# Ledger of designs, part 97: designed miniproteins, single chains, continued (3)

Each design is a single chain, and the fold is of that chain. pLDDT is the mean over its residues in the fold that is shown.

## One batch from the design tools (miniprotein)

Design m11362
Fold by ESMFold2-Fast:
Structure m11362 (fold): chain A 63 residues (1-63)
Amino acid sequence: MTREELAKKALSLTGEQAKKVGSEAGLDTGEDGNQGGFTLALAALYGSDELVEKLKKGLEEVG
């Protein structure tokens, strides 16, 4: 999965799913995860390889 594919998947999450994935990765997704999808997408595109692997695992566990 590319960083772009991971970002697209992050943007498709519900607020609850984004909050869960963000919490596991150590990212603040805001109240009710309302900024979560965008925050996770930015982390996927511009984050470290370590952060991307955490996001990939979290996104696979949520789906």
Scores: mean pLDDT 76

Design m11363
Fold by ESMFold2-Fast:
Structure m11363 (fold): chain A 88 residues (1-88)
Amino acid sequence: DELDRLVRAGPALAALLAEVGAPEVLTVREVLLHLILLLERRGLVDWIKGTADVSDSLLGELLGLPSFSLHDLTPLLEMIRRHSTVLP
């Protein structure tokens, strides 16, 4: 399962994860959960629409997008692949 893969976060992703107390080595699922927690803590999630505004943030820079849908995590998964290394 892709979500159960262990990854090491690159420097930019590790900086975001550190804001929510996450380690640099964790599963892809744990990265997703911690990023959603970060967005929730910053008040950036519209739970009625299921969208997150990431404009004017480091996460937005890493995604290359101003916003994304929580119904489609593909942008987050692609960003995690670009900003982490898969561990054996």
Scores: mean pLDDT 83

Design m11364
Fold by ESMFold2-Fast:
Structure m11364 (fold): chain A 91 residues (1-91)
Amino acid sequence: MEWSEEKRREAAEFIKKEVEKLKATLEKEKDEAVRLAMEGVINIIEGKNVEEGERKIREAARLSGLDEETLQRALEFYRLARKLVEEEEKE
């Protein structure tokens, strides 16, 4: 259950690659709720403005009719992903 430093690095690199895929998809995305969700995830994981990223995800959830429990679980997951990336960036 606890990750080795090498395994955490692999996870962080995987997350960074997924963020780059999101950026490529975002340029072509026309759905406002999906675009807000993608922008929010990118902002949280890159750590440039985590608070704004969380606001964008909450707005995307509102537009999509997503329930509060699912929204909170998604936010917790993205916060965990940010911690993994942040720890690797400090190496």
Scores: mean pLDDT 77

Design m11365
Fold by ESMFold2-Fast:
Structure m11365 (fold): chain A 63 residues (1-63)
Amino acid sequence: MEELKEKLEKEILEEMKKKNISPIETDQILAMFYMSYTVYPEDEEALLKFKEKLLKIIDEIAK
């Protein structure tokens, strides 16, 4: 589980960096991702689905 969390966090951070997302928006997206950890601490499927949702939000911000 922890390895998956680290991998997903890295993927989200790399995507935000690639898309030139602002620091404040980066912090907001990471806060949402960390909140998913507290709601779904052992649910890998829910974390994967939430990552995909965050990637869509990143794409919307990167206009």
Scores: mean pLDDT 75

Design m11366
Fold by ESMFold2-Fast:
Structure m11366 (fold): chain A 81 residues (1-81)
Amino acid sequence: SETPEEFKELEEKFKELYAKVKSLAEVQMVQHLEAAEAALLNGDLESAKAHLAKAEELLPQVTNPELHELYEEVKKRLEEA
């Protein structure tokens, strides 16, 4: 079950990631990963899969290893849901 607290923690986490990104592709990947995690918390697996797919398309343009690791985490959670 999602709570307002869980969404607030997600927002703060992605605010920190936005401060670390250096390219448009990285910004867009952070946006899609944030949306995918929010959709997972809300139980919306279809939206989560759609946003994860868009993040996957950006992977070859992203050099930040933290974003690659986060993508794999979100992917695993989606596969386990």
Scores: mean pLDDT 81

Design m11367
Fold by ESMFold2-Fast:
Structure m11367 (fold): chain A 83 residues (1-83)
Amino acid sequence: MMNHEALEKTMNSVLEEVDKLVAEGDYDRAIELLDEAIETLRLMKEQREKEGDEEGVKLLEKHIEELEKKRAEVRELKAKAEA
């Protein structure tokens, strides 16, 4: 199971790869990576809710919001690049 430190490291790795893909102009791959990460975190959150892990749920909610915000930013950058 992913602990809090491992989750933070994973999120940092995802965000770094997203930034790299955006810098390369590969917006579609960046969005796909974010969508996959968000889906994974949502499934983990549902499992933590069933287990009564309130701290795990809050941590996952924070990371989901961060990735959703990044996804919106990448989509806006793609739209501007294609305009």
Scores: mean pLDDT 82

Design m11368
Fold by ESMFold2-Fast:
Structure m11368 (fold): chain A 100 residues (1-100)
Amino acid sequence: SEEKELLKGVLEELKKLLEMLRSLPANPTPQQREEAIADIETLIDLIEKVLKYTKNEEVKKLLSEVIEKLREAKRLVAEGDLEAAIAKIEEAIEEVETAI
């Protein structure tokens, strides 16, 4: 279905973000945190655009929950809590995988 392919695309982007965050040192530099935050913001913008064009209410709810987890992950990266940020991305991945 179109919804399934859409969610697979979101899942692939979340997995790429997770790999990037896991590649960072435990105490990332301010520049590394800023770049990670920019990548999270880019993914939020992408999902918000998808959410605007989907008509499926369950997909809208799921994508909204993913956006909230990404916003929380962004805050945690800004605070230097990389482990907690990674955990939020992993939660988002699990929710999308369960919906596929």
Scores: mean pLDDT 88

Design m11369
Fold by ESMFold2-Fast:
Structure m11369 (fold): chain A 80 residues (1-80)
Amino acid sequence: MEKWEVKTTVTKKDGTVFVSEGEMEGTKEELIEYLKLAATDGVKALGSKEVKVEVKETEDEIKVVATGEAGKVEVVATKI
């Protein structure tokens, strides 16, 4: 099972930025699905009704960006 360092950046419509860091264990596929759901839910929680999700992956990195009218959630997971 692979270990990943996860950095989450939440940017609100007013320009307020929050950053959170942590670690997760799992396969790349499991992380992609989890992070897509978490980022989407995060943007909806900011007040967005419509959410656009973009996923970019390499061998050692997963980047998920969810964007809505109330803000953006960017998650970067890097394999340790």
Scores: mean pLDDT 84

Design m11370
Fold by ESMFold2-Fast:
Structure m11370 (fold): chain A 60 residues (1-60)
Amino acid sequence: MYKIDKSKSKEEILKEAAEKTHELGVEYRRLARTDPEKAQEVREEIIKFDKEVEKYLKSL
């Protein structure tokens, strides 16, 4: 589960968030063709991650 480290700078947090979004998207596409059950787990992780990033952005 991705967690936002608020001790990091805003710029660093946003950069890490972009990298994590890309990573999860690649993994989801890979698994969607070979293992739909694991793809569902990654999809749930993406949803949770997006909510965490949105919560952080609303706190700015």
Scores: mean pLDDT 76

Design m11371
Fold by ESMFold2-Fast:
Structure m11371 (fold): chain A 89 residues (1-89)
Amino acid sequence: SLEEVVAKLNDPSLTLPQRFDVILEALRDPSLSPEEKRALLELTANIIKSLMKSEGFKLLYDKLINEFLKRIEEVLSPEELAYFKRLLE
């Protein structure tokens, strides 16, 4: 469920790569509704935008974010991917 995914993402012991893995696993879950997937994509876009606001954080996380964006393109439907790309603008 989306609630369980959010609880996992709020675990302070998780690294950023581990959080991205949780998101990718959740997006592959067929039990998530379209509305829950959209909410998860909004949360994901906000995380990425937050990391990209600081020039220092951009330098540190650019490779990791780009690797994640390539993996998410393989997981999302064309409609979900178009929605996610709009959220990143």
Scores: mean pLDDT 82

Design m11372
Fold by ESMFold2-Fast:
Structure m11372 (fold): chain A 68 residues (1-68)
Amino acid sequence: GITLLSVSSSVTDEKVTLRAEVLVDGRPGRIEVTVYRDGSVEVEHENVPEDLVERMKRIVETHMRSVF
């Protein structure tokens, strides 16, 4: 199972970053999705299921359109 430990977001003039810390079957995991003003996307993750990575990427991309 997956347990969400924390979610944080940061917004700057250049980028939006969403970070989540999780436990995946009791093991620590992390995901960070950054969307830049130019539309480029950067994703870093450790011990996180691919479907959760894709969901977070979609959320940040959608919110970038409303923030910039």
Scores: mean pLDDT 77

Design m11373
Fold by ESMFold2-Fast:
Structure m11373 (fold): chain A 81 residues (1-81)
Amino acid sequence: SLDRQKAAALALVRHEEREILALLRERGAPESVAQEVRDLAAATEARLRAATSSDEIEATLLDYGRRVREVLRRAFPELEL
């Protein structure tokens, strides 16, 4: 079911957002980085809600992962991702 795939993807994004924000707090990252992560998660959730196929859900999650890694790499260049 597409609805089940969307629900699972949304839960995954929300879970990862919480974990990333916790990591950023523990490492003392600037609030601008935390806000960038929140904005990215919000944009990803909107794309997931609008998705009309499993391929769109998959592409959205892959793009989200890539963009999160880019944010973290800029904030913590020494962090292995």
Scores: mean pLDDT 88

Design m11374
Fold by ESMFold2-Fast:
Structure m11374 (fold): chain A 100 residues (1-100)
Amino acid sequence: SEEEKKRREQLKKVLKAMFETALGEIDLSDYEFESEKERKLFAFTRYLYDLLKAMGKEPPFPEPTPDSTLEELRERAIALMKQLFPELSEEDIKEVLDSF
């Protein structure tokens, strides 16, 4: 639908802004990552975790660590995004994450 298209466009803009904010706010200088994708996903997952805690919500997983695998970070990001945007499907969340 037209509303669904507008919603997806709006969510992509919001997530891009949150992603850019995460990269600016999360200090990664003491961490080594095997890939740029892992580095970005770690920063984003950490940002979402901190955001949920600031909102007074209980995160579904413990704090992300730089030693987490890309798959683990992706799963945690999906779970955290579901808590922030319960109206989103897992497939929509995965599509957005894969666009980064």
Scores: mean pLDDT 73

Design m11375
Fold by ESMFold2-Fast:
Order: sequence, then C-alpha cells, then structure tokens
Structure m11375 (fold): chain A 82 residues (1-82)
Amino acid sequence: MEISEEEKEKTFRTILEDLRLMAKEENLTVSDEDLERLARKLSEELLKYIERYRNGEISLEEFQQALAELVERGLKELRRLS
C-alpha cells in the first residue's frame, strides 16, 4: 500500500515536534536546520516500517521495536549535534 503525501507530511511534522521537545527536555542546543534534517531522515525510515507493517511483512511487536530504536537513535543524534 502506497503512503499518501498527507501521511508523509504528518509523520515529518510529528517527528520534528518530538525532536524539538526532546532537545528542550535534555537542555540541548540544536539548530532548526539540523532538527529538520534529522526529522526528515527519521520520518523516511519510519514510513518504510509503516509500509512493511501494513503489508504484513512485520508483526506489531517488530514495528514497536523499530519505533523504540528510532527514538533512541534520534536522541543519540540530538546529543551528537549539540
């Protein structure tokens, strides 16, 4: 199943806002440009997992594990960029 442009935009915006919140909570100084680049990278990876889950290629548990790994990598990258 093809992911809509609306869903791609929503996913990007959600990740961008989550990254901004995480940076604020961790007292990290990261530029808007770096946040947008990281959000784009993470949203593209998340969308691939969403497609695999919808196609029945991965289980809900595998999908949830992938989400947890994306969050961990996002936080690690924020700390690197600060």
Scores: mean pLDDT 82

Design m11376
Fold by ESMFold2-Fast:
Structure m11376 (fold): chain A 75 residues (1-75)
Amino acid sequence: DEEKRLERIKELLEERERERAANPEAEPLSVEELRELGLKAEELRKKGDPRADEIELRGALDTGRRGQAVLQELA
């Protein structure tokens, strides 16, 4: 259901914004950590698990430009 997917994306974005506001000095995920998240998301996507979208968005949001590219592909 696309509506449920959009609702989860909205919740994830709000959660991420709160995390950024609370910890502006927190280090972003490393390139290696982002790569691992990408592989995990791909594995889950092949299984049809909706958590793949959540993992992709979480990893992408930490990198700005990459986040925009992933969101465009998912939209």
Scores: mean pLDDT 62

Design m11377
Fold by ESMFold2-Fast:
Structure m11377 (fold): chain A 86 residues (1-86)
Amino acid sequence: ELSPEELSELIRRRAEEVLEAAKKAAEASKDEELAKKILELGEKVVELLREAAELAPTDREKAMELIEKAEELYKELAEVIHEALA
């Protein structure tokens, strides 16, 4: 199982990946409203993941709850990206 430090690092890396993916998808979108929605959802996912990374060393249970919320929003983000790039 991941140490608290390893988990925190993994979550931070994932937040960076989500942010980069959201920016690229928004830039590739032909629909300005969908591009804005992608950036807004991406920002929310990144904020939850960054908070989870900070909490992981001290409160693993709360960190996991934030990751779960981020995963739910990420599914919505992925659907919007699919629509925007279709």
Scores: mean pLDDT 83

Design m11378
Fold by ESMFold2-Fast:
Formats: structure tokens, C-alpha cells, sequence
Structure m11378 (fold): chain A 63 residues (1-63)
């Protein structure tokens, strides 16, 4: 059975918060996927951008 939109959104929020606390780009990416499944494209894009930002920070040698 597929989870409800509310369950997907809640799971996305949890992973977004975990990604913020742990600075984990994979948690943000998973949150983005859950938000998309929940139908919240704005939140999905925000989480995806945060994931890319964290990865960019890790890969950048100097400012």
C-alpha cells in the first residue's frame, strides 16, 4: 500500500531536519523525493537545492 500524502510529507520533514542537523546531503535528497511524492514541489526543490549546496561545500577546495 502506498503511504498517504500526509505521511510522505511528514517523513520528508523528518529527513530535512536530520539533514540540517547532521549536514547530510543524502537526507536532503531523500526528503526531496518524499516531498515530490507528497505533491509538494516547492519543498522538494528546496530540499534538492540544500542537498546540492552541501555537496558543493564538500567538493570546493577554497572560496
Amino acid sequence: MEPTKEQLYTAGEILRIAGQIERDPDSYRQASELYRRAGDEKKAKEAEEQSEQLRAEGGRPLP
Scores: mean pLDDT 76

Design m11379
Fold by ESMFold2-Fast:
Structure m11379 (fold): chain A 60 residues (1-60)
Amino acid sequence: MIEVDPSASSLELTVTGLQLVGALLKGKISQEEYEELMAKLPPEVQALAEAWLEWALNPP
């Protein structure tokens, strides 16, 4: 299970955000679980994860 520790380093939080995006895309977690875990990450990491998710679902 992907665990979100808000006291972790910025790098670790960014990695967690990417893991959440990957798990959502593979159907390993629900949309609701993704939103709950993502809400625990800093806004900057949330924005990066959202951009990566949009790019993966809607490639140019």
Scores: mean pLDDT 74

Design m11380
Fold by ESMFold2-Fast:
Structure m11380 (fold): chain A 82 residues (1-82)
Amino acid sequence: CTEEQAKKAAQLCAKKIKETGEEQCIVDVGTCKALCTVVKSLEEGKKYCEKKLKALKENGYDATCVVVEYDGQYVACVCSCS
C-alpha cells in the first residue's frame, strides 16, 4: 500500500466514522484494505501505528500506517495491498 492510497483510505474512513459514530471502520481502495481506528491525538496515533506495523512486519505483512485529522478527530489507518 502506498502512502497516498493509505491517506485516501484514512480520509474516507474518518468521514464514515464521523457520520456513524463508530470508533473503527474498514475501507477498500482499489486492491488495498485499510483498517482505521479513532485515536485521541496525533501522538497516540503515531504510537498505534508503530505497534501495529511492528506486529504486521514480524508476521510477514507489508503495510503502511498513517494518521489523519478530520473535523478535530484523529484517525489512524493501517493499509495493506494484495
Scores: mean pLDDT 79

Design m11381
Fold by ESMFold2-Fast:
Structure m11381 (fold): chain A 74 residues (1-74)
Amino acid sequence: EEKRRELVRKAAEAILRLAENPNDSDAWKTVEELGKELPEAVRRLAQAAALKPGQTSITDEQRERVRAAEEEIL
């Protein structure tokens, strides 16, 4: 479905934004809203981008994991 693909892409972008800037309120709102509509997809994307406590930025490997999860979900 075209709508589902659009929402999954938005979720992946929001999760990547949060991984780089956890204070991004717009990204938090997007993840919360999409987590209600696509809970399994958001959960998988969030797990791919999981930051360790104290980590201030996402690694290239974590970015690739999020993109791979996005393509797998699409």
Scores: mean pLDDT 74

Design m11382
Fold by ESMFold2-Fast:
Structure m11382 (fold): chain A 89 residues (1-89)
Amino acid sequence: SLKAKIEALEKQLRIEKETAEKLEDAVNTMKSSPQGKEKAKELKEWLEERGETAEHIGSLDVLEMQYEEERGKVEALEAQIKALKEEMA
């Protein structure tokens, strides 16, 4: 059903938003702070708990790239959810 599909996408959106926030924190703090290493570790643990490989976490360039990719995923999910809700109306 459309309702079940929307609920699944909203659950995924919540997880992707959390991932994007952790990536943003890791990028921002890694540039100027000793705490950047701790934020990168938090992100690595988050990804590993979800069954994703995180060995590349520690490169600023890679983290910035992943942050932009996650922002794109969030925007795409929000647009998809909006379209499905409009279809149900």
Scores: mean pLDDT 76

Design m11383
Fold by ESMFold2-Fast:
Structure m11383 (fold): chain A 100 residues (1-100)
Amino acid sequence: MPSVEEIVARAEELIKKLEEAFLNPEEYSLEEVREIGKELEELIRLLLEKGEFDEAIELAKRIQDVVLENYEKMSPEFQKLAIELVERIGELLEEAEEKE
């Protein structure tokens, strides 16, 4: 499995691509945005499995910030995907908190 540093670096790259997709919806399909979201969820899950809870929280905050900053510029379809992504990541963090 990748190191914590590699996971964080990959997640930061994907967060940048996610923001680019939100600002340029004509260049990205809904499927591509879903795939970025799924990979971000898996990277956060990997950090939680490694016990890197603080790193997972920090990445989740960055994703939420990107969504909040760009929400009004998004298409309705991208807004829905962005909300669903934030909610799913929040659920992962809550589940990890319950198990500590």
Scores: mean pLDDT 81

Design m11384
Fold by ESMFold2-Fast:
Structure m11384 (fold): chain A 76 residues (1-76)
Amino acid sequence: MEELKKRADELIEKAQRLVEEARALGDPTLVRMAEALIQGAEIAKKTGNKKTLDAIESMLEALEQRLQRLRERRAA
């Protein structure tokens, strides 16, 4: 139980960082996606739903990769 809560907190912190990165890049769609993932991780933490938390982690990884690609485009 403590491991799930710790993992959820780490994912919430990661999602919060991705919100700030998306705002810095000026992409409102990516900001909304990251904010939705924060809410999803908070719900998973509250309900103890490991499957939901696993899904949120995968979506955060995909969002992080998308932000990295966008950052590379704007570094040109």
Scores: mean pLDDT 82

Design m11385
Fold by ESMFold2-Fast:
Structure m11385 (fold): chain A 73 residues (1-73)
Amino acid sequence: MKSIFEKLADRLIAELEKAGASPETIEEFRKAVDEIIKAGVDNLEKIEEIMSKYSEEVRDALRFLYRLIHPEL
């Protein structure tokens, strides 16, 4: 069963591809999303740690995704 987070991440990947994001950025974003899902989407401390390992472009996309789910974040 796919969570709302997974569905929104899939949609954002499609939008990033249409916006002309590099294949490398898309792949990094996919990896970050997979790590977050495995860690738990509500585990904000681990999510911040995961985000710190990726490029600013990937971090910005992840922050945008989290704002859609949790507007206070």
Scores: mean pLDDT 76

Design m11386
Fold by ESMFold2-Fast:
Structure m11386 (fold): chain A 99 residues (1-99)
Amino acid sequence: MDALIQNIDNTIAIIAAETDGSQIQITVGSTNSLVRMAARLYNFPEEIREQIDELLEQLDALADQSLTASPEELAAIKGQMVGLLNQIKDLIAQAGKLL
């Protein structure tokens, strides 16, 4: 689980530094794919997987919004993305305690 959490921390750092909406979308897409794969591979509890999937769907929607966002809107979107990624980290930590 620590490697997956570190990957999400790296994604948060990338999002915070990135100014290109397309690069944010690619980065979020790659992270979301990795999290979905890890949840299946490590056999996360179904309830936690469902919560993670809901948060990942919200991240995908924000990533799509980042493509057309103004600089002010992009700052708000980044804040929401960081919040969602931290919630996903908490769920991954919870899953790790149950395995």
Scores: mean pLDDT 84

Design m11387
Fold by ESMFold2-Fast:
Structure m11387 (fold): chain A 111 residues (1-111)
Amino acid sequence: MAAERARLEEALEAVRAALEAMDRNEAAWTPVDRALKELLEQYRALLEAVLGDDEERAAALRAELGARMIPQGRDVSLRLVELVAFAARHMLTGDPAAAAKAAALARELAA
């Protein structure tokens, strides 16, 4: 529980940082960037629901995320969404492959 909560808090902070970075570059937004912001806002809502112990809201958001396609691409915005999507998948399923992909994308964005 404590270690899981710490990982969720780190993921929430990463999502908030990504959203803040996108907002600073709003003048350069494409229609894709607007769709990515919507996806990140939904991931933020899921993380906030889980951390707030709102199990009903968390369950609804998990079902919604499970139906979404993971964006593909080489743009920085797409990489941020891929990072968040794989991080969210790892948090929801415990999939170590999703964790490894999230870590790889985070390193790519940090370079």
Scores: mean pLDDT 62

Design m11388
Fold by ESMFold2-Fast:
Structure m11388 (fold): chain A 60 residues (1-60)
Amino acid sequence: MTDEEIDAAMLREIARLLASPDPETQQIAHDVFEGYSRLRKLSDEERRRLRERIERLARE
C-alpha cells in the first residue's frame, strides 16, 4: 500500500468515527486526527483544510 493509499484510508476512518453518535468514539476521532497531523508534520493551514474535508466526509 502506498503512503497516499494509507493517508486516504486514515482520513476515511477518522470521518467514519466522527459520524458515530457515540461521544467516546467522536473523541477517539479527534485524538486520531491530532496524532495523524503531528505524525505527518502538517502546517496549521493543511490541518484546517484536512479537518474541513473530514467533516464533509462525515456528513455524507
Scores: mean pLDDT 76

Design m11389
Fold by ESMFold2-Fast:
Structure m11389 (fold): chain A 94 residues (1-94)
Amino acid sequence: GKELEIELLLGMAHLIYAVAKLINKKKPDPEFLLKAARKLLEIARKAFEMGDKETAKEILEMAKELVEMAKKAGADESEVKALEEEIAKMEAEL
């Protein structure tokens, strides 16, 4: 059912987020952080399309944190801005 799929999406999001934070503690990698944030945004969109706005919102908060970490690590400003705008756009739909 949808409930199991949503739980699997949330579990995947938490794993990506935890791994990204762990790697960042060893050696900040802005490109990896942006890729992880983009993947979280995709997972949030899937949860939202499945009708679970609360799960989508939780995953968007994780994506926002990774984008901020990437920004502090010296990520490309245009890529950061594009992700921040996509996240804000999805939040406005929630």
Scores: mean pLDDT 86

Design m11390
Fold by ESMFold2-Fast:
Structure m11390 (fold): chain A 65 residues (1-65)
Amino acid sequence: GEKEAEQLKELLKLSAEDAVEAGVSEENAKKGLEAGLAAIEENKDKSKEEMEEIAQKAAQPLFRS
């Protein structure tokens, strides 16, 4: 639901910040965050666990070198 989606969006923002601190470019971290946020938004009808997995899968290619 909306509450779970908002919690996951907050965690994803923290993951993007961690990626920048780990040496990922701000551009790639931003693109990864945008991809993950879009995935959460499109999958609000799913469980929190499913939304988290889908968001991580969407963001992961951009959060790694």
Scores: mean pLDDT 79

Design m11391
Fold by ESMFold2-Fast:
Structure m11391 (fold): chain A 78 residues (1-78)
Amino acid sequence: KVEEKLKRLEEAAERLVELTGKYKPELAEQLREEAKGAIEYLRELGKKDPEKALELAERMLAQVEGLAKQLEEALAKA
């Protein structure tokens, strides 16, 4: 379901924003705004084409989780 995937994406994005904020607060604020826009776009797309919205949400979720892992590893190394 699109809503369930968007909820997971919101949670993953919030985690990424939190990690980014520990490094550079300015980048965290920018990332938060970008994430909100992307999620709103996907929510609207889900009303018109739920299959496409689900596919894009899954791709975005994978990217966000990958970035969070990389940043978490970088912060642990620092």
Scores: mean pLDDT 79

Design m11392
Fold by ESMFold2-Fast:
Structure m11392 (fold): chain A 95 residues (1-95)
Amino acid sequence: MDEIVEKIEKLLKEALGEKKFEELMEKGKELAAAAGRDPNDKKNVLLSLYESGVLEKTLKENNVPEEVIEEIKKLLLELSIEEGVKLLEEAVKKV
C-alpha cells in the first residue's frame, strides 16, 4: 500500500516537477479535509484528488502524456480498492 503511494508520488513529481507537485498535494489536503478524511494521510490526499477530478485536470493542463495519466489513474484505482477493502474489514470486526 505505501509502495503504491510512493510510486504515484514519483510519477507526479517526474510529470509536474516539485513545485507543481507540492501545489497539487496542498489542494488534495483541502479536498481530503472537506470530505471528512485525515489530510495528513497521503492516501486520503491522493484519493481526494482523484475523486474530485482535480488530478486529471492538473495533469492535462500541464501537458502530461496520456499514457502517464492512465498509469497514475490505474495506481489510484488500485489504492481506492485496497482502502475500500480495509474499511469493510474494520466494519465487520465491530459486528
Scores: mean pLDDT 78

Design m11393
Fold by ESMFold2-Fast:
Structure m11393 (fold): chain A 83 residues (1-83)
Amino acid sequence: KIAELIAQANQYLGKGLDHIGQAARAYQQGDYQKAADYLKQASDYFQKASDLLAQAGDPRAEPLRQMAEDAAKAAEILRELAK
């Protein structure tokens, strides 16, 4: 049960990190709207990973929650730049 929670969390963490990479690429290309969308998706994945790790009692839950919040804030800033 705990091992399954950690495995699922690691899958969401991987998806979140992939979306961070996609956001960075979009940002370099000047596509702030796509960068914001990828950061929002990364935030959602990090939040899911954090929730699963919290259920497992894994101390990585707190840092991942912070990553989710930071990604969401970055997405907001980039949406303003996309106007």
Scores: mean pLDDT 88

Design m11394
Fold by ESMFold2-Fast:
Order: sequence, then C-alpha cells, then structure tokens
Structure m11394 (fold): chain A 79 residues (1-79)
Amino acid sequence: MEEALERLAEALVEAARELGLEVSREEALEAARGLVELALKIGLERFREVAEEQAAESDRPELERRLAELVLEAAELAA
C-alpha cells in the first residue's frame, strides 16, 4: 500500500509539473491519500464512473485516466 501511494504521489507531482504547478512530495502524498480514501468511501465502481466522466470532459483525458488507475490500484491494496 505505501509503495502504491508513493507511486501515485510521484504521478501527481509529474501531472502538476505538466500543468505548470509546483507541488511538494508531501502535498502529493496527502492528495494521494485523500483520493484513495474517497475511492474507498464511494466505492471503486462509482469512483471509476466519476473518473471516466471527468476524463471525458478534461483537456488531458489520458492523464486523468492514468491517475484514476493508480488511485484504484492503491485502493484495492487498502481494501
């Protein structure tokens, strides 16, 4: 689980950098934990549906889908 959270956090840092945002590793880890907790709270299937809807409306759908997959992998390890 912690390794999956760190992988998600690294992906969030790279995504933020791509968007021209500066995010610390600590901030990315907090965001990663929040996303995993959200996925567990609403359920993995509902999280997939919401993430796909967001990706379809996003300027960067492939990035959004990749981040969603990493959240789901971390959440499955936590369940």
Scores: mean pLDDT 79

Design m11395
Fold by ESMFold2-Fast:
Structure m11395 (fold): chain A 57 residues (1-57)
Amino acid sequence: ATISSFDLDGDGYIRKELLKQMLELGGLEVPDDATIDELREMVYQATGVKVPKEKII
C-alpha cells in the first residue's frame, strides 16, 4: 500500500501517531519516541514518498 491510498484528516493532515501505526503495520520497527523527521525518513525509505513536515500533526 502507498501513502496516496491512505485516509487523511478532513483538512488533509496526517496524525503522527497514525503514521507510526501505518509504518508498524508495514512491518517496520518504529521507536516509541520517534520524531516527525524520523517518521518522514522511514516513510521515504519504505515507500519513496516524501511527506511534508507541515502535513504531520
Scores: mean pLDDT 69

Design m11396
Fold by ESMFold2-Fast:
Structure m11396 (fold): chain A 78 residues (1-78)
Amino acid sequence: SSDVKLTGEIGKAMYELVKEKLGEEAARKVEDAMLRAYIETGSTEAAAEAGIAEAKKLSEEVGKEVREIVERLKKEHE
């Protein structure tokens, strides 16, 4: 479905950005947070918010950049 595709694109973008800026371990933590939220809720929005929140815990600046990418991908998908 389109939601599954969007969730995958958001997850990949978050992982790549966090890995480049904070390293692989940080990227895995963000991916894990997003995946747990998606399994629990079935919601792309909840998964994206969980990823953003985890990124912000690691770095406020990176969390802001992750949010900007999520909003861009949501607009491109709509």
Scores: mean pLDDT 84

